Designed miniproteins, single chains, continued (5). Designs and how they scored, part 33

Each design is a single chain, and the fold is of that chain. pLDDT is the mean over its residues in the fold that is shown.

## One batch from the design tools (miniprotein)

Design m17121
Fold by ESMFold2-Fast:
Structure m17121 (fold): chain A 91 residues (1-91)
Amino acid sequence: SSLFDQLSTRLPPPVVNQLRNAVDRASQGDSRGARNDIRNAIRVAEQQGVPQPVIDAMRDMYSSSMQSQNSSQTYQSIIDGMRRILDILNS
């Protein structure tokens, strides 16, 4: 299964959709749009009662994306963050 397929079994659909939008924007060179999508994903996750360790991993993803020098690094920060979220959910 894809990374998104795995997340879709564990996280609310609106959270997964925001992360998917962030990946798509970063892949198109829109680092600012990708960061806005991550911020929206965090807000929705908090509203949906997602566990605090997952929300903390999403905040770390956002912070890493802010330190990115280009869209490829922003993309990698999001992918790494999603892998970290899965590790937490599978612990």
Scores: mean pLDDT 89

Design m17122
Fold by ESMFold2-Fast:
Structure m17122 (fold): chain A 68 residues (1-68)
Amino acid sequence: SEEEKIYELFKKYDTKGDGLITREELKKVLIEEFGLSEEQADEILKKFPKEKLDYKEFLKVVDEAKKL
């Protein structure tokens, strides 16, 4: 159930359907879906210095967000 919800969230923000999320889309997920501040979102994103993240990397970002 939770895994399906996270995957649906990934698909929602993967607007191109290419299996990748941009840093801009990822920041929106952190703020809009997880309720993080801009400062908290930026702190997490510093740990993931890629222009685009795949689903495996997205799961790691979600894990960091859940710790806050």
Scores: mean pLDDT 81

Design m17123
Fold by ESMFold2-Fast:
Structure m17123 (fold): chain A 64 residues (1-64)
Amino acid sequence: SLAERHLRMARAHIDQARLYKEAGDEAKAKEYLDLARRYAELARKLGADESEVEKVLKEIDELE
């Protein structure tokens, strides 16, 4: 579904943000976390599973 695609995009952006954070590129990490949050919020609006959305948003908050 479109909601599942948006959740996958959010997770992909979180993974990329982790790599940038490990590399010391805080600016790029923040850009990818912002995009991940937007994808997660869109997934919520499209009817994605709320527990999965909450897990993704928690991971973003922990990396910010």
Scores: mean pLDDT 88

Design m17124
Fold by ESMFold2-Fast:
Structure m17124 (fold): chain A 100 residues (1-100)
Amino acid sequence: MLVEPTNLKDKMANAAIEKAKELGITNPFALAPLLNVVLLQPIDVVKEILSDKETAREKLLAEASKILNELYILAFENEVSDEQFDKLAEAILEVIEKES
């Protein structure tokens, strides 16, 4: 099954990258779990994962762990706080809401 649409995926990824810069996240490996889930999963799945604030981080890391080496997961866990993750998730969800 092909992942579509590419244009909305790019907007979601860019929103996460810009918010990460604002939050001072400097290690690109720490952002890789979020970016890979956003780019590789269907938009409805990304929205479902990120909309449940209590489980969003755990569900995202579970999906990322299927496709990424443990090194990226460790970088995310060590360098992205729960508050930073919530702000990244909110930025992505705002893009989905505006384009949907």
Scores: mean pLDDT 82

Design m17125
Fold by ESMFold2-Fast:
Structure m17125 (fold): chain A 125 residues (1-125)
Amino acid sequence: DLVEELRSLSIDEINRLAIKHRNDLEKLKEIALALIEILLERGLISEEEAEELKKKIENNNDITSLQTFIGALLAALASDDPQVQAAWIEIAKESLTDSRKAGRKAARLLRLLAHGEEVSLEKLE
């Protein structure tokens, strides 16, 4: 069970697993679905959000959007700041509809974090 395996791994180990399978569409989907379960268990997303994300992942055939989604969820899990967690989760959601816009928002968030600036969803637009 991949969910049980990922629960035992560090964020860095999960990231290495995603990099190993970066060109494997089906494996990236499995990793994405397992991360959704972990976020739900940690209370970072609602059951309704988890179900919507699972459906989008199952119907997604774009490797780039899945890579961005996984990276954003791992970044959310690596943070203890609720505003930073929420920002990465919104970037993850955006990656499944517009991966280019998600990439721009991620770059803005990383800039805010690098400069010690306050994070808000409005600053990512």
Scores: mean pLDDT 86

Design m17126
Fold by ESMFold2-Fast:
Formats: C-alpha cells, sequence, structure tokens
Structure m17126 (fold): chain A 68 residues (1-68)
C-alpha cells in the first residue's frame, strides 16, 4: 500500500542518519501493513547489521530473498 511505502521511506531516512532504532521501528510498521515488502525486510537486516546483531541481520536478509 502507499502507507506501507511511506513508512519504508521514513525508515530509510532514519537509517541514512544513523538512527537505527527509529529505522527498525518504521520498517516493522511497514511490514505490519505489507509483510511481502522485501525492501523493508532488507532494511531490517541492514539496520541490525549496523547494530552488530549478525544473527538477526542474516535472518531478515534471508526473508527478503525469499520474497524475490
Amino acid sequence: TQQSQQLFQQGVQYYQNGDYQSAISYFQQSLSLDPQNWRSWLGLGAAYLSLGDYSLAQQYFQRSQQLL
């Protein structure tokens, strides 16, 4: 949905500013509206990777790949 895409874009903005916790929140909200949004799963993976949580990052990257 358009709302899911807007939430994803907000997540990207927070990620680019180094605010990974806010980025995660917006990516999760995007996915609550559209769980097939592979870009938001990729965003979660990137944010957790930046926080040093390699296990969660790998899981979210795998989910993103499964939706392609």
Scores: mean pLDDT 88

Design m17127
Fold by ESMFold2-Fast:
Structure m17127 (fold): chain A 81 residues (1-81)
Amino acid sequence: STLTFVYEYEKKGDVITVTTHVYLDGRFMGRRSFSFKSKKSAAELAEELRERAARDPNVKSAEVVEKSETKAVVKVVVELP
């Protein structure tokens, strides 16, 4: 079985909102959002997440799908045992 996490970063002023969409074998399971203040761009935060995810041995793939100053998308695929 495969879990897919899609992280959407949106920046308005100094506020970043991250929305995480979770899929199990392609089926939508749920969504969570949280916001925090940051001087970093959406692209910088997305790349930091990709690097952290890529270091996790359970992660099959981690990719930045879209990146800009104000919007970025990271897709992380985890293979379940």
Scores: mean pLDDT 87

Design m17128
Fold by ESMFold2-Fast:
Structure m17128 (fold): chain A 104 residues (1-104)
Amino acid sequence: SPETILKFLETVLLSSIDLTIRLLKKDPRVPEEMIKKFEAAAEELRALLSDPSTPTADKIAALQRVKKILEEILKANPDLPEHTKEEIKGVIEMLDYLEELLKS
């Protein structure tokens, strides 16, 4: 069902975000403040996605906040390993796809 697919994608997205946080924390080139900002936005997103009473607009806004931070991390850290950049890009694609599904 569409709801089952949505829940599966939410789970995969949150898992990929956790992996990305771990990769960024291991890279001394990434400013700690950027990582903390990303962690805070990710925790907010997790909370909003897990609450069935959360309005769709608030879920979309949280997805957009996480995406903006990840785009900022990519722009500010051009020397990140290619593998880490691909992981971040993958998360951004999942955020966009989930946003489109929520708007449907």
Scores: mean pLDDT 88

Design m17129
Fold by ESMFold2-Fast:
Structure m17129 (fold): chain A 78 residues (1-78)
Amino acid sequence: KLAEVEEEVQKMLAEGADAYQAGDYRKAAEIYRAGSEFAEQKAAELLDKGEITEAQAEKLRNQSRRLRALAEELERVA
């Protein structure tokens, strides 16, 4: 549920970091962008279903915003 979504976001953060360390900034940006969209979508979906609280949804939205910022920075240098 929420924990699985959080684990998937962390996995995407790790995969993006791996791509970044390998010098593949385009791939890192793509992964972070996908992670941002996933976190935002899941926050809305789970909140709409009543499966998470507003505070839990806001945590996912914060993760989405951070991932989007990382993707935008990497898109600049790729």
Scores: mean pLDDT 83

Design m17130
Fold by ESMFold2-Fast:
Structure m17130 (fold): chain A 73 residues (1-73)
Amino acid sequence: HMEELRRQVRERAERIQTLEKKLDELIKNGASKEEIEKVVDEYIDATPDGVTPEQREKIREAMVKTLEEEAKK
């Protein structure tokens, strides 16, 4: 049902927001690549169903690369 789908989308958005705040805190504190990768993996696991393993890996690589660049500034 559409209402159940909307509820799941909202809950997923809240989870993603929490993970984004966690990533910001890790970057601010100079976290290691390993710590950043763990949070990125949690973020990817929170994405909607239907994302292929290949797409998940590309998203993971892009996010880790972007966060590493930001941490080095």
Scores: mean pLDDT 70

Design m17131
Fold by ESMFold2-Fast:
Structure m17131 (fold): chain A 90 residues (1-90)
Amino acid sequence: MERERAVEIVRRALLEGLREEDLSEEELELLRRLEREGLEPEDRRKLEIELLLARYKKAGGKEEALEKAKEYLKTVLGLSEEEIKEILEK
């Protein structure tokens, strides 16, 4: 339950600065998958990371988008700075 709420919070927070017109078809598909019930917490985490990567790439590496992504990865997913760097660089 708590993890599911954390995933929802991250999803909403990521979308606060992004509108549907700012999202690609791939990013929208990832959001739909995150919203589906019955996903294992680990699978939801992977989709969440994929969404952040897609958002960052679409933003063309904009500093604001990158900083928001880092903040959510640290705060909600508990990733280390090194892990976040690897994810966002790919």
Scores: mean pLDDT 59

Design m17132
Fold by ESMFold2-Fast:
Structure m17132 (fold): chain A 66 residues (1-66)
Amino acid sequence: RPSLEQLVFEMQEIGRSVEDDPEKGRRIDRLQLEAGRVLEDPSLSDEEKLSRLEEILREMRRLAEE
């Protein structure tokens, strides 16, 4: 299972891959903000953070391929 650091790295790579598409870029930016909130949420365990970030990353990948 990937680490939190690895998931964040993959999210940044997806953000870079859609730089030239402003519609996709805005959607990815919103998901990156959501991921940041998950990372900074003290009420979530590391396992819950990993699960939520994996879900966000999956959605980011889906949007980038549209």
Scores: mean pLDDT 80

Design m17133
Fold by ESMFold2-Fast:
Order: C-alpha cells, then structure tokens, then sequence
Structure m17133 (fold): chain A 75 residues (1-75)
C-alpha cells in the first residue's frame, strides 16, 4: 500500500540519519528504491508526501533534512 511504502521510506531515512549522526542525509531515490524493492516513482511519491506532511525538507542540492525523527519513526 502507499502508506506502507511511506512508512518504509521514513524508517530508512531515520536509519540513515542515525548511522550518519545527523538529521541531514543525501537523497538517492534510486538507491532507496533498490533497498526497499519498490519503484523509483513510489519512493519519489513517498518523499513528496513526507514533505507535504512537514516531516522532511529537500534542498535543491539533494540534501534531505529530517524535521521530526520521532514522527517519522512512528509511521
């Protein structure tokens, strides 16, 4: 389901942020799609939805900022 993909994308972002020791991660939609076993389009849709909910921000240089780790973890 769309919600399941959103939750899995959120969990992967939290995992990468924790591993990096930072709320900023490099956005690689293709690598995320491969890791999760979904289409690049599904990852892109999930990222847009998380931005719309105010849980992440994506900059023009491909840096993704986690705005609320606990809310992302709870999805």
Amino acid sequence: SREEIIARVAALLVERAEAAGSDQVLLDRRAMAEELGVSVGAVSAAIRELERRGLIAVSSNGVLTLLDREALRAL
Scores: mean pLDDT 88

Design m17134
Fold by ESMFold2-Fast:
Structure m17134 (fold): chain A 88 residues (1-88)
Amino acid sequence: SAVDESGTIVVDKQVAEAQALIDEARALLKAKDLPAEEKAKIEAQIAALEARLAYIRANQTTLSPQTIQQGLADIIAEARALVAELSK
């Protein structure tokens, strides 16, 4: 239905936004001169965000729409915060 099509488009956009923010955070981390310990901690945070996004993508047919929406919103918020921190 049109509603289901619209829902799919929104999820695809949120997945693309989450991936773009994760990619930006990784690029910023590579460019930034940080102590090895801090760099490792941030790399672990990026890896955790990638794992969470991959889980949602792999389980789109089994997860509730609410779980997908909340999970993507949380990933986007955390990735944005990380990009903002790395942009200082």
Scores: mean pLDDT 82

Design m17135
Fold by ESMFold2-Fast:
Structure m17135 (fold): chain A 57 residues (1-57)
Amino acid sequence: PLPSLEELLEALQRMTPEERVALFRDWLDANRGRLTPEERAAAEQALDVLEAYVKEL
């Protein structure tokens, strides 16, 4: 099953930047309708930060 937000964030700490972005995008797409507006905004902000970081690679 899909991980919780806490489990996802913990997993992201152990992944490569590319894997983090891919996992986060997939998680957001799968769970977009299940998130509160604030959770969605926070997740989108985190994704933007990760994508900006990956652009350096």
Scores: mean pLDDT 72

Design m17136
Fold by ESMFold2-Fast:
Parts: C-alpha cells; structure tokens; sequence
Structure m17136 (fold): chain A 80 residues (1-80)
C-alpha cells in the first residue's frame, strides 16, 4: 500500500477512537497521519491533521503535546 493509503487508514482509525471519546488514541493516530502527509509534501492536509490532533490532546488534558501540534501546524501553513 502507498504512504497515502496508510495515512488514510490511520485517519479512519483515529475517527473511530474520536467517536468513542478516546481522545488520546485519536490524537496519536491523527498526529501519525499528519506526519505521513507532511512526508508526502501535502502540507495543508498535514496541518489539518496536526490541528485535529492538537484539539484531541487538549481534550485528553495533554496540553504540552497539544501546543506542540498547533505550533507545527502553524509552521507548515507559514511555508505555504
């Protein structure tokens, strides 16, 4: 499978955990999907996944990780 197929699979799995209110697992999976989109050069899509991951880590009470993800998203958007 392509890296893009892997990113889509991680995103779908993250959506399932989000539906279950498992924000920590949802955040991890969206962060990993963002990493794959960033490696593919899809910076706008990577930023979207990092923002969603940051929101989920914040809901899980993981404020430091949340801020790192928002900073990463903003950094990518400033390069576009």
Amino acid sequence: SSLRDQARRLSRQGGIYFGQRNYLQAGDLFDRAGDLYESLGDLQLAAVYYDSSGLYYRQAGNYDRSQQLFDRSNSLLSRV
Scores: mean pLDDT 89

Design m17137
Fold by ESMFold2-Fast:
Structure m17137 (fold): chain A 85 residues (1-85)
Amino acid sequence: EVEEKIEKLVEEAAKLISEELGIDEEVARKFAELAVYGEESTDPRIAEVGEKIEKEPEKVKKALKLLEEARRLRLKKKYGREIPP
């Protein structure tokens, strides 16, 4: 159930970003999904999330680690193995 674990990590990261940066939870969730799945967005609300993270990365360090773990799980599922560095 790798999909369930990925969704939980995305949800936890989005909640932390929303709480730490004072951003709408739905916007934070969309940002987290884009970060994990590698999609692009022209929504200025999503761009604002990225800018806030760049200015204060330490506040959302835990959320960024959760997103990185979710991305690794997604890639492992897609390619059937972990991709070496």
Scores: mean pLDDT 76

Design m17138
Fold by ESMFold2-Fast:
Structure m17138 (fold): chain A 60 residues (1-60)
Amino acid sequence: MLSEKELKALDAVGLGALHPALSTRQLAAWVGISPRTLSRIIRRYFRSREEALALVKARH
């Protein structure tokens, strides 16, 4: 179940995979959510940012 905020969090994770130089705060600002909201959603659904990034980069 993905809300609008959760979809934005996944978009931010994807941006982080493409632009590893961007911090969590910068990623949150780019997608229009707070860094706190981004961190909370990642922790709730992926347990960690590292786990979320692994899912985004696919299994190839």
Scores: mean pLDDT 64

Design m17139
Fold by ESMFold2-Fast:
Parts: sequence; structure tokens; C-alpha cells
Structure m17139 (fold): chain A 69 residues (1-69)
Amino acid sequence: SSDIVLQSANTGINGLNSGNPIVQTVAGPTPVGQQVIQATQDLGQNSSDPNSRQQVLSQLNDSISQVND
């Protein structure tokens, strides 16, 4: 549901700030990983904007799918 997705995005933002392995796993040294970390930061800046939030979550889902195992 949307609540779970939003919580996951928030965890990603907190992980980015703390250097958590979850964010590091997605970020990696790949262009896709770098794109995801940038999207997570953008979500943090625009967390009050539902439009930006939806956009970032869609991109995160796509990027994670590409980094699938």
C-alpha cells in the first residue's frame, strides 16, 4: 500500500544520511545506483510534495528491479 511505500522511501532517506547498508546496496558504484541515491535525496527535499514523492518512488522501484540480484 501507499503507506508502506512511503515508509520505505523515508527509510531510504534516513539510510542515505546515516550511510546505512540498505541505501549503500542500492547506490552501489553503478550509474543506476547513483541515480537512485539522487532520487532519494530529491524525495527528502520535496517530502511534502506528493507529486515528487510519487515520481521518486516509481524511479526507485524501476532501479531496484534492474539491480535485482
Scores: mean pLDDT 53

Design m17140
Fold by ESMFold2-Fast:
Formats: sequence, structure tokens, C-alpha cells
Structure m17140 (fold): chain A 68 residues (1-68)
Amino acid sequence: MSPLEKAERELAEIEKEFEETGDEELYVKKLQELAKKMEQEISDEALLKEIENLALRRYTLLMDKYAR
């Protein structure tokens, strides 16, 4: 599994937990924990930035969906 695929899977699990709990603080905290984990595991800075941008986009889309 690629690091990007692994990050997308972890993000999907975090999103599912948010959908079940509605806890935005927990959601943000888990995103921060994932970011720290990825920074430690991935040496490719370009790939890290791509994963960071993916997480930010998914966060924005999820919040927009529930703000409607």
C-alpha cells in the first residue's frame, strides 16, 4: 500500500468516526495526530505536502457538507 493510499484510508476512518460522533474537536485532534505520524514515517517532502493538502481539502468538504 502506498503512503498516499494509507493516508487516504486513515482519513476515511477519521471521517467515519466524526459522522458517528459529531465531535469536531476529536476530528481535528485526530487529523493533527495523523499529520505528525506521516511526518515521522515519510521522508518525501513533496508527498507529505500532497497528503497535507488532501487532508485539508477533505476537512473543508466534510465541514461544508454538514454546514448545509
Scores: mean pLDDT 78

Design m17141
Fold by ESMFold2-Fast:
Structure m17141 (fold): chain A 59 residues (1-59)
Amino acid sequence: MVNVSLDANGNLGVSGKRASELTPEDLERVRQAAEQSYKNAKKNLSSPQFVIDAIERHL
């Protein structure tokens, strides 16, 4: 399983596995977790576009 976080600078972090070790299942979980992180960050950040750009870069 992987953990996904979004920081105040719009950087999306994936932990639990290295990028080269991610399976297709892990990638699906990362996508779902990134969407949840986006919703949480959208409440805290002044720029929705900033958050979207950060997530798109990782997906």
Scores: mean pLDDT 58

Design m17142
Fold by ESMFold2-Fast:
Structure m17142 (fold): chain A 91 residues (1-91)
Amino acid sequence: MSLAELLEELIERLEEAKRAVEQGDSRKAFLYLVSAWATVVELYPQAPEVAERLGRLIGEAIRAIDQGDYDKAVETLERAIELAREALEEV
């Protein structure tokens, strides 16, 4: 996939994860975040700095969900979505 296609797919996965968190569906949120993480791994060879930052935010969101802190999970996912959108604009 191109860098733009990977970023677009990642944004969709993160937005779906955010919706699942907002609905209280932690299992569905986790599945979307695992898919997002797989896309981040594919980003590493093309955009290592962005991939590392996105991976860290995804990890923070997973941790927040596991701790039942859904407000923090939503905030962290919004930051990840914005970072991915900014990266897409530079492609």
Scores: mean pLDDT 86

Design m17143
Fold by ESMFold2-Fast:
Structure m17143 (fold): chain A 63 residues (1-63)
Amino acid sequence: SLEEKLRAALASVGVQLTDEGLKALVEITSKSKDPAKTAVGLLSGSPRVDEAKLAAIREALGV
C-alpha cells in the first residue's frame, strides 16, 4: 500500500513521522492522481528532508 511504501521510504532515510502525521500525508496524497509524486512534492518542503534524502525517497517510491 502507499502507507507501507511511505513508512518504509521515510524510515530508510531516518525521518520519523507520528502515526497521525503519516495518516494525514497518506490521506492527502491518496486523493491525487499521482500519489507518489505528490508525496515527494510535499516532502521537498520539509526542513528535515534534504535533497539526498528526497532522492532516496523518490527512488523507493518509483518516481
Scores: mean pLDDT 77

Design m17144
Fold by ESMFold2-Fast:
Structure m17144 (fold): chain A 62 residues (1-62)
Amino acid sequence: SNEERLREERALSREIKEAAKEGKGIEAAESHLSPEVLEVTREVGRKLREIGDELQAELEAR
């Protein structure tokens, strides 16, 4: 079923993200970025989440 496959893909994507985040958590250099770059990065992340939420809502409405 398409829905079951999508759910599995999302679960795997989340686990891969968490594993990569953990493996890179100590190596991550976000704290090394300048405050200005950090703010821009956070704002871009917020906008991407907003777009993702809108896309999710449209997919659920289909």
Scores: mean pLDDT 62

Design m17145
Fold by ESMFold2-Fast:
Structure m17145 (fold): chain A 69 residues (1-69)
Amino acid sequence: SVEERLRQEQLDFLRTHLTEVEGVTPEMAEKIIEYLEKHGLIRSIEELVKVPGVTEEMAKKIFEAMNKL
């Protein structure tokens, strides 16, 4: 499905590139990946900020990076 493909693309991106985002530590990257595995596709910045330790500025940078794929 399109949803499964997008989820896999998000997960692959996050595993490879998430720590390249300013302010994202390897520990935070793991928490974001775990959240996505539990809750499915990240569709908005507001969903990313629900992850403990993720700020709105950080979420915006991550979301912008994913959308440039």
Scores: mean pLDDT 74

Design m17146
Fold by ESMFold2-Fast:
Structure m17146 (fold): chain A 91 residues (1-91)
Amino acid sequence: MKAKMSSATTLEDGTVIGTEAEVEGAKADATGEGESVYTPLADGKARIENTVQVQYDAAAPPETIKTVTEQDALVSEDQKGKTKAGLTVLE
């Protein structure tokens, strides 16, 4: 199913960045945690790459969801971060 993934990423300097992306293959609403890579681009934009582990069922292994989003640069330096994400199924 299509879902919206809303993420809050805390960068190494303490900056918090919100990202939203649509993903396919979601099974249900879920929450997950993972890691992010923040890369500022030459055009004043930044790329945020999120790798999130979500678990739909306690008996099943977690599934990996990757999203790439671009937005206006908030900080000027490459950073890694930790992300918390929520999936909401769209119908």
Scores: mean pLDDT 81

Design m17147
Fold by ESMFold2-Fast:
Structure m17147 (fold): chain A 73 residues (1-73)
Amino acid sequence: SLAEGRALFEKGLEALRQKKYAEALEHFTKARQLLSADPALVTQALLHMAVAYERLGKHEKAAEYAQQALALA
């Protein structure tokens, strides 16, 4: 549901704040599946996933997710 997707999105944001980047990616990946009907939240999840990949030193993946977000927006 969208409510479950929003809760997972919030957990992803909390994980980013705590620098738990792998956990943040897991939460955002699940949130994207539940939030597919909300393009704005999907775009935000993709951008935050790009931030998490950048923090993990995965620069190519960070660029890939940022480009996906820009294409959706």
Scores: mean pLDDT 87

Design m17148
Fold by ESMFold2-Fast:
Structure m17148 (fold): chain A 105 residues (1-105)
Amino acid sequence: SMKQEELLELVDRLSELLLEAGKLADEHNASRETLVQLTAAALTNAGLGFLIRINAPKEDILAELETLRAQFETVMEQLSKYDPERAEELRKKFEELVRKMEEII
């Protein structure tokens, strides 16, 4: 459906944003802990895409999205110690994508 296609496009954009966070982490030699949290967020985003593809219940998709939000916020708090301006820009872009997904779901 068009709704499913739009949600999957937003999942792909979240993946791109996680890669940008990864670049920021690499540039600053961020801790192993930060890289583990970022990897967990990337896996959660992949799981979100899977749930959308199998037409999982709305509550399951929203729960996975909330898990992703919490994981990404943890990464942003850690990255803000290195580059607060770029971390805030990434946080703002992430929240805009999540808001759009919540409106469609």
Scores: mean pLDDT 89

Design m17149
Fold by ESMFold2-Fast:
Structure m17149 (fold): chain A 80 residues (1-80)
Amino acid sequence: SVEELKEHYIELLDIWEEKLEEVKKLYPQVKEKVDEALKIIEETKKKIEEAKTEEEVKKIAEEYRKKINEIGTEISEEIL
């Protein structure tokens, strides 16, 4: 169901929020980029909650993956 799919993605986003908070604690030099990623996660959760169909949820998840991959690359470049 749409609600089950929403719950699944929100649970995954919650896990990523926890991981990003740990990254920010361990690598304060990437705080600004981590904060950008956390904002994207917050905005994505809101969009998922408002979605009416499974197709909409999947499209939101796809857009999230593109955005987070870009920021993830920048974070990796600053840490490594």
Scores: mean pLDDT 84

Design m17150
Fold by ESMFold2-Fast:
Structure m17150 (fold): chain A 84 residues (1-84)
Amino acid sequence: MEERLREEFEALKKEIDSLKQEAAHIDQMTEEEKRILKGRIDELINAADRLIREAQGVNPELAAELEKLKTELESLKARIDAKL
């Protein structure tokens, strides 16, 4: 169980890093591209929520790291909203 949670955590972290790189070019994006990026962030927030629930009681440290990633995603979403 923990090994699978760690794999999903690493996959989530890589996707967040990719989204951050895309968001660095937000001023070059169309409104549609910004909305698509925001939708992808919403999907990752939902994935983080699910992983947090699964990690609680199994690996509290991992759950705390996932909560940090979720906060980061929410901040990124707010920045994109400000540019729409």
Scores: mean pLDDT 82

Design m17151
Fold by ESMFold2-Fast:
Structure m17151 (fold): chain A 80 residues (1-80)
Amino acid sequence: MSIKDKVIELMEKAIELAEKAGLLIEAGVLAIYLGMVERFPNDKEILIKALKMTYEVAKKVGDEELAKEAEKLLQQVKEE
């Protein structure tokens, strides 16, 4: 699985969790970033912004596993 595919997977989970938690603004921002990641999969800045928002949503909803996965992937993207 590519880094891009993993980012998209975590973002999709974060969007679902944000919508269920009533975090509609965060869900909307993530949906925009998801579209940007799909169009510009090699843009490191877009991937970083997407993963940071995914992490923030995971923290707000209390999904510690998603938060850890997002943080780990964020470090991998920064090291590339």
Scores: mean pLDDT 84

Design m17152
Fold by ESMFold2-Fast:
Structure m17152 (fold): chain A 83 residues (1-83)
Amino acid sequence: MPEVARLVEEARRALEEAKRAGASPETIATLEYVVGLLEDVASGRLSVEDAITLLELLLEETKDPEARAFLERVIRRLREIAA
């Protein structure tokens, strides 16, 4: 899915930028998890719908505002892809 592959590249860039900016450990860990999850979707190991469910569960447990904003953005884009 070209849209998911693009989202993987965007998430990888966000992770690189967060590391360079000295983002919190929670934000970095969240971005690393999201990259891995999106790579699983891109490779066919995980459905878009299952990925949305897992990210929504992660969002409920996430405290860092930067990490939350990133998760909400990714969830919104995956929902657009699934529609």
Scores: mean pLDDT 85

Design m17153
Fold by ESMFold2-Fast:
Structure m17153 (fold): chain A 89 residues (1-89)
Amino acid sequence: SLEEALERAREAIEKYGLGKVSQAITQAIKELAPEKDQGRLKIAAATALSMLQEGASVEEVVDKVRSLLTDEQIEMLTKAIEKALKKLE
């Protein structure tokens, strides 16, 4: 789920830093998402990671992402986060 992916992303930010996690997720979006969706997914990912870095709860971040993306785009972002975090392990 998006919530589980964001919880793992928060842990990855603490372990690897925001820059490395952001770069990995951006690359995964480029690999997984259609070109038409990439811009919106990148904005949502950057917003989510910034909020997590600032200490926002996962629930607050989920609500923000859901306000920015369609259900289909949320599924794409969730898969991109999961793929990126797997590569960082």
Scores: mean pLDDT 88

Design m17154
Fold by ESMFold2-Fast:
Structure m17154 (fold): chain A 73 residues (1-73)
Amino acid sequence: GVHTGEGALKGGQAGVELAKQGDAGGGLSAGGHAIRYGNEALADPNADEEGRKLAEEGIRLGQEAVELARKAM
């Protein structure tokens, strides 16, 4: 639903910022949570359109956070 999609987006945004600051562990953790929440939101057959869009963006940012964190290591 929207709440899991919002969690994915927030986690992805936080992960990217942490990774950019050189916090590789924080970037990996937040990015991983964003991917997890995003996949949970997309797996919900009752998810609304807004929740799905937030989940997709959260997964994208989570993946970016993981990539940036690996480069910071």
Scores: mean pLDDT 80

Design m17155
Fold by ESMFold2-Fast:
Structure m17155 (fold): chain A 64 residues (1-64)
Amino acid sequence: SDEEIRDMIEEGKKRAEEIMSFRKELAKQGITSITDQLAALKERKGPPELLLVLESMKKIREEG
């Protein structure tokens, strides 16, 4: 249990840093729309968590 919690926290930190770095690079290049960010992530093999987040945001927006 304690090891599982520690591993989850550590993995979460590493993933957050990777996602933040990738997002910063996209924003720096002017890629700010959900659709453009999705296209860039697919092309550049970015973090899959960011793809899931952006797909979820797009779905919510389109579904209302």
Scores: mean pLDDT 76

Design m17156
Fold by ESMFold2-Fast:
Order: C-alpha cells, then structure tokens, then sequence
Structure m17156 (fold): chain A 66 residues (1-66)
C-alpha cells in the first residue's frame, strides 16, 4: 500500500498507550516506562483492577516521558 506500515504500527501503539494512560488517570493508577533495548520499551500501568503492560517503540516512550 501507499501508507508506511511503521506509521500504522506507531498509531496503534499510541492509541493503546493513550487508552492505558486514560485508565490510569480514571482509576488513580501509576504509570512507568522502562527501556528494554534501543528499539523497545515497556509501558506499565498499575491500577486497583490490576497491572497491564504493553511493549512500545522507544520513540513513543521518549514522547511519553517528556
């Protein structure tokens, strides 16, 4: 296709990360970002309902850290 597949993956990762961040805000949870390697990071959200983890790109992780 004419679309960059990496852009689609990044958009999906961003949408999932935003969903988890909003869940953390709603439930007074905690958020952590851990670098796994040069290309990947782990986003961890802990709420009273449980702990959720997703693997995200390092580029997205850097945007989330500010």
Amino acid sequence: GHMDKENEQLKEELARAQELLLKALRLNGTISVEDLDEERARLTVRTPEGTEEIIISRELAELLRE
Scores: mean pLDDT 75

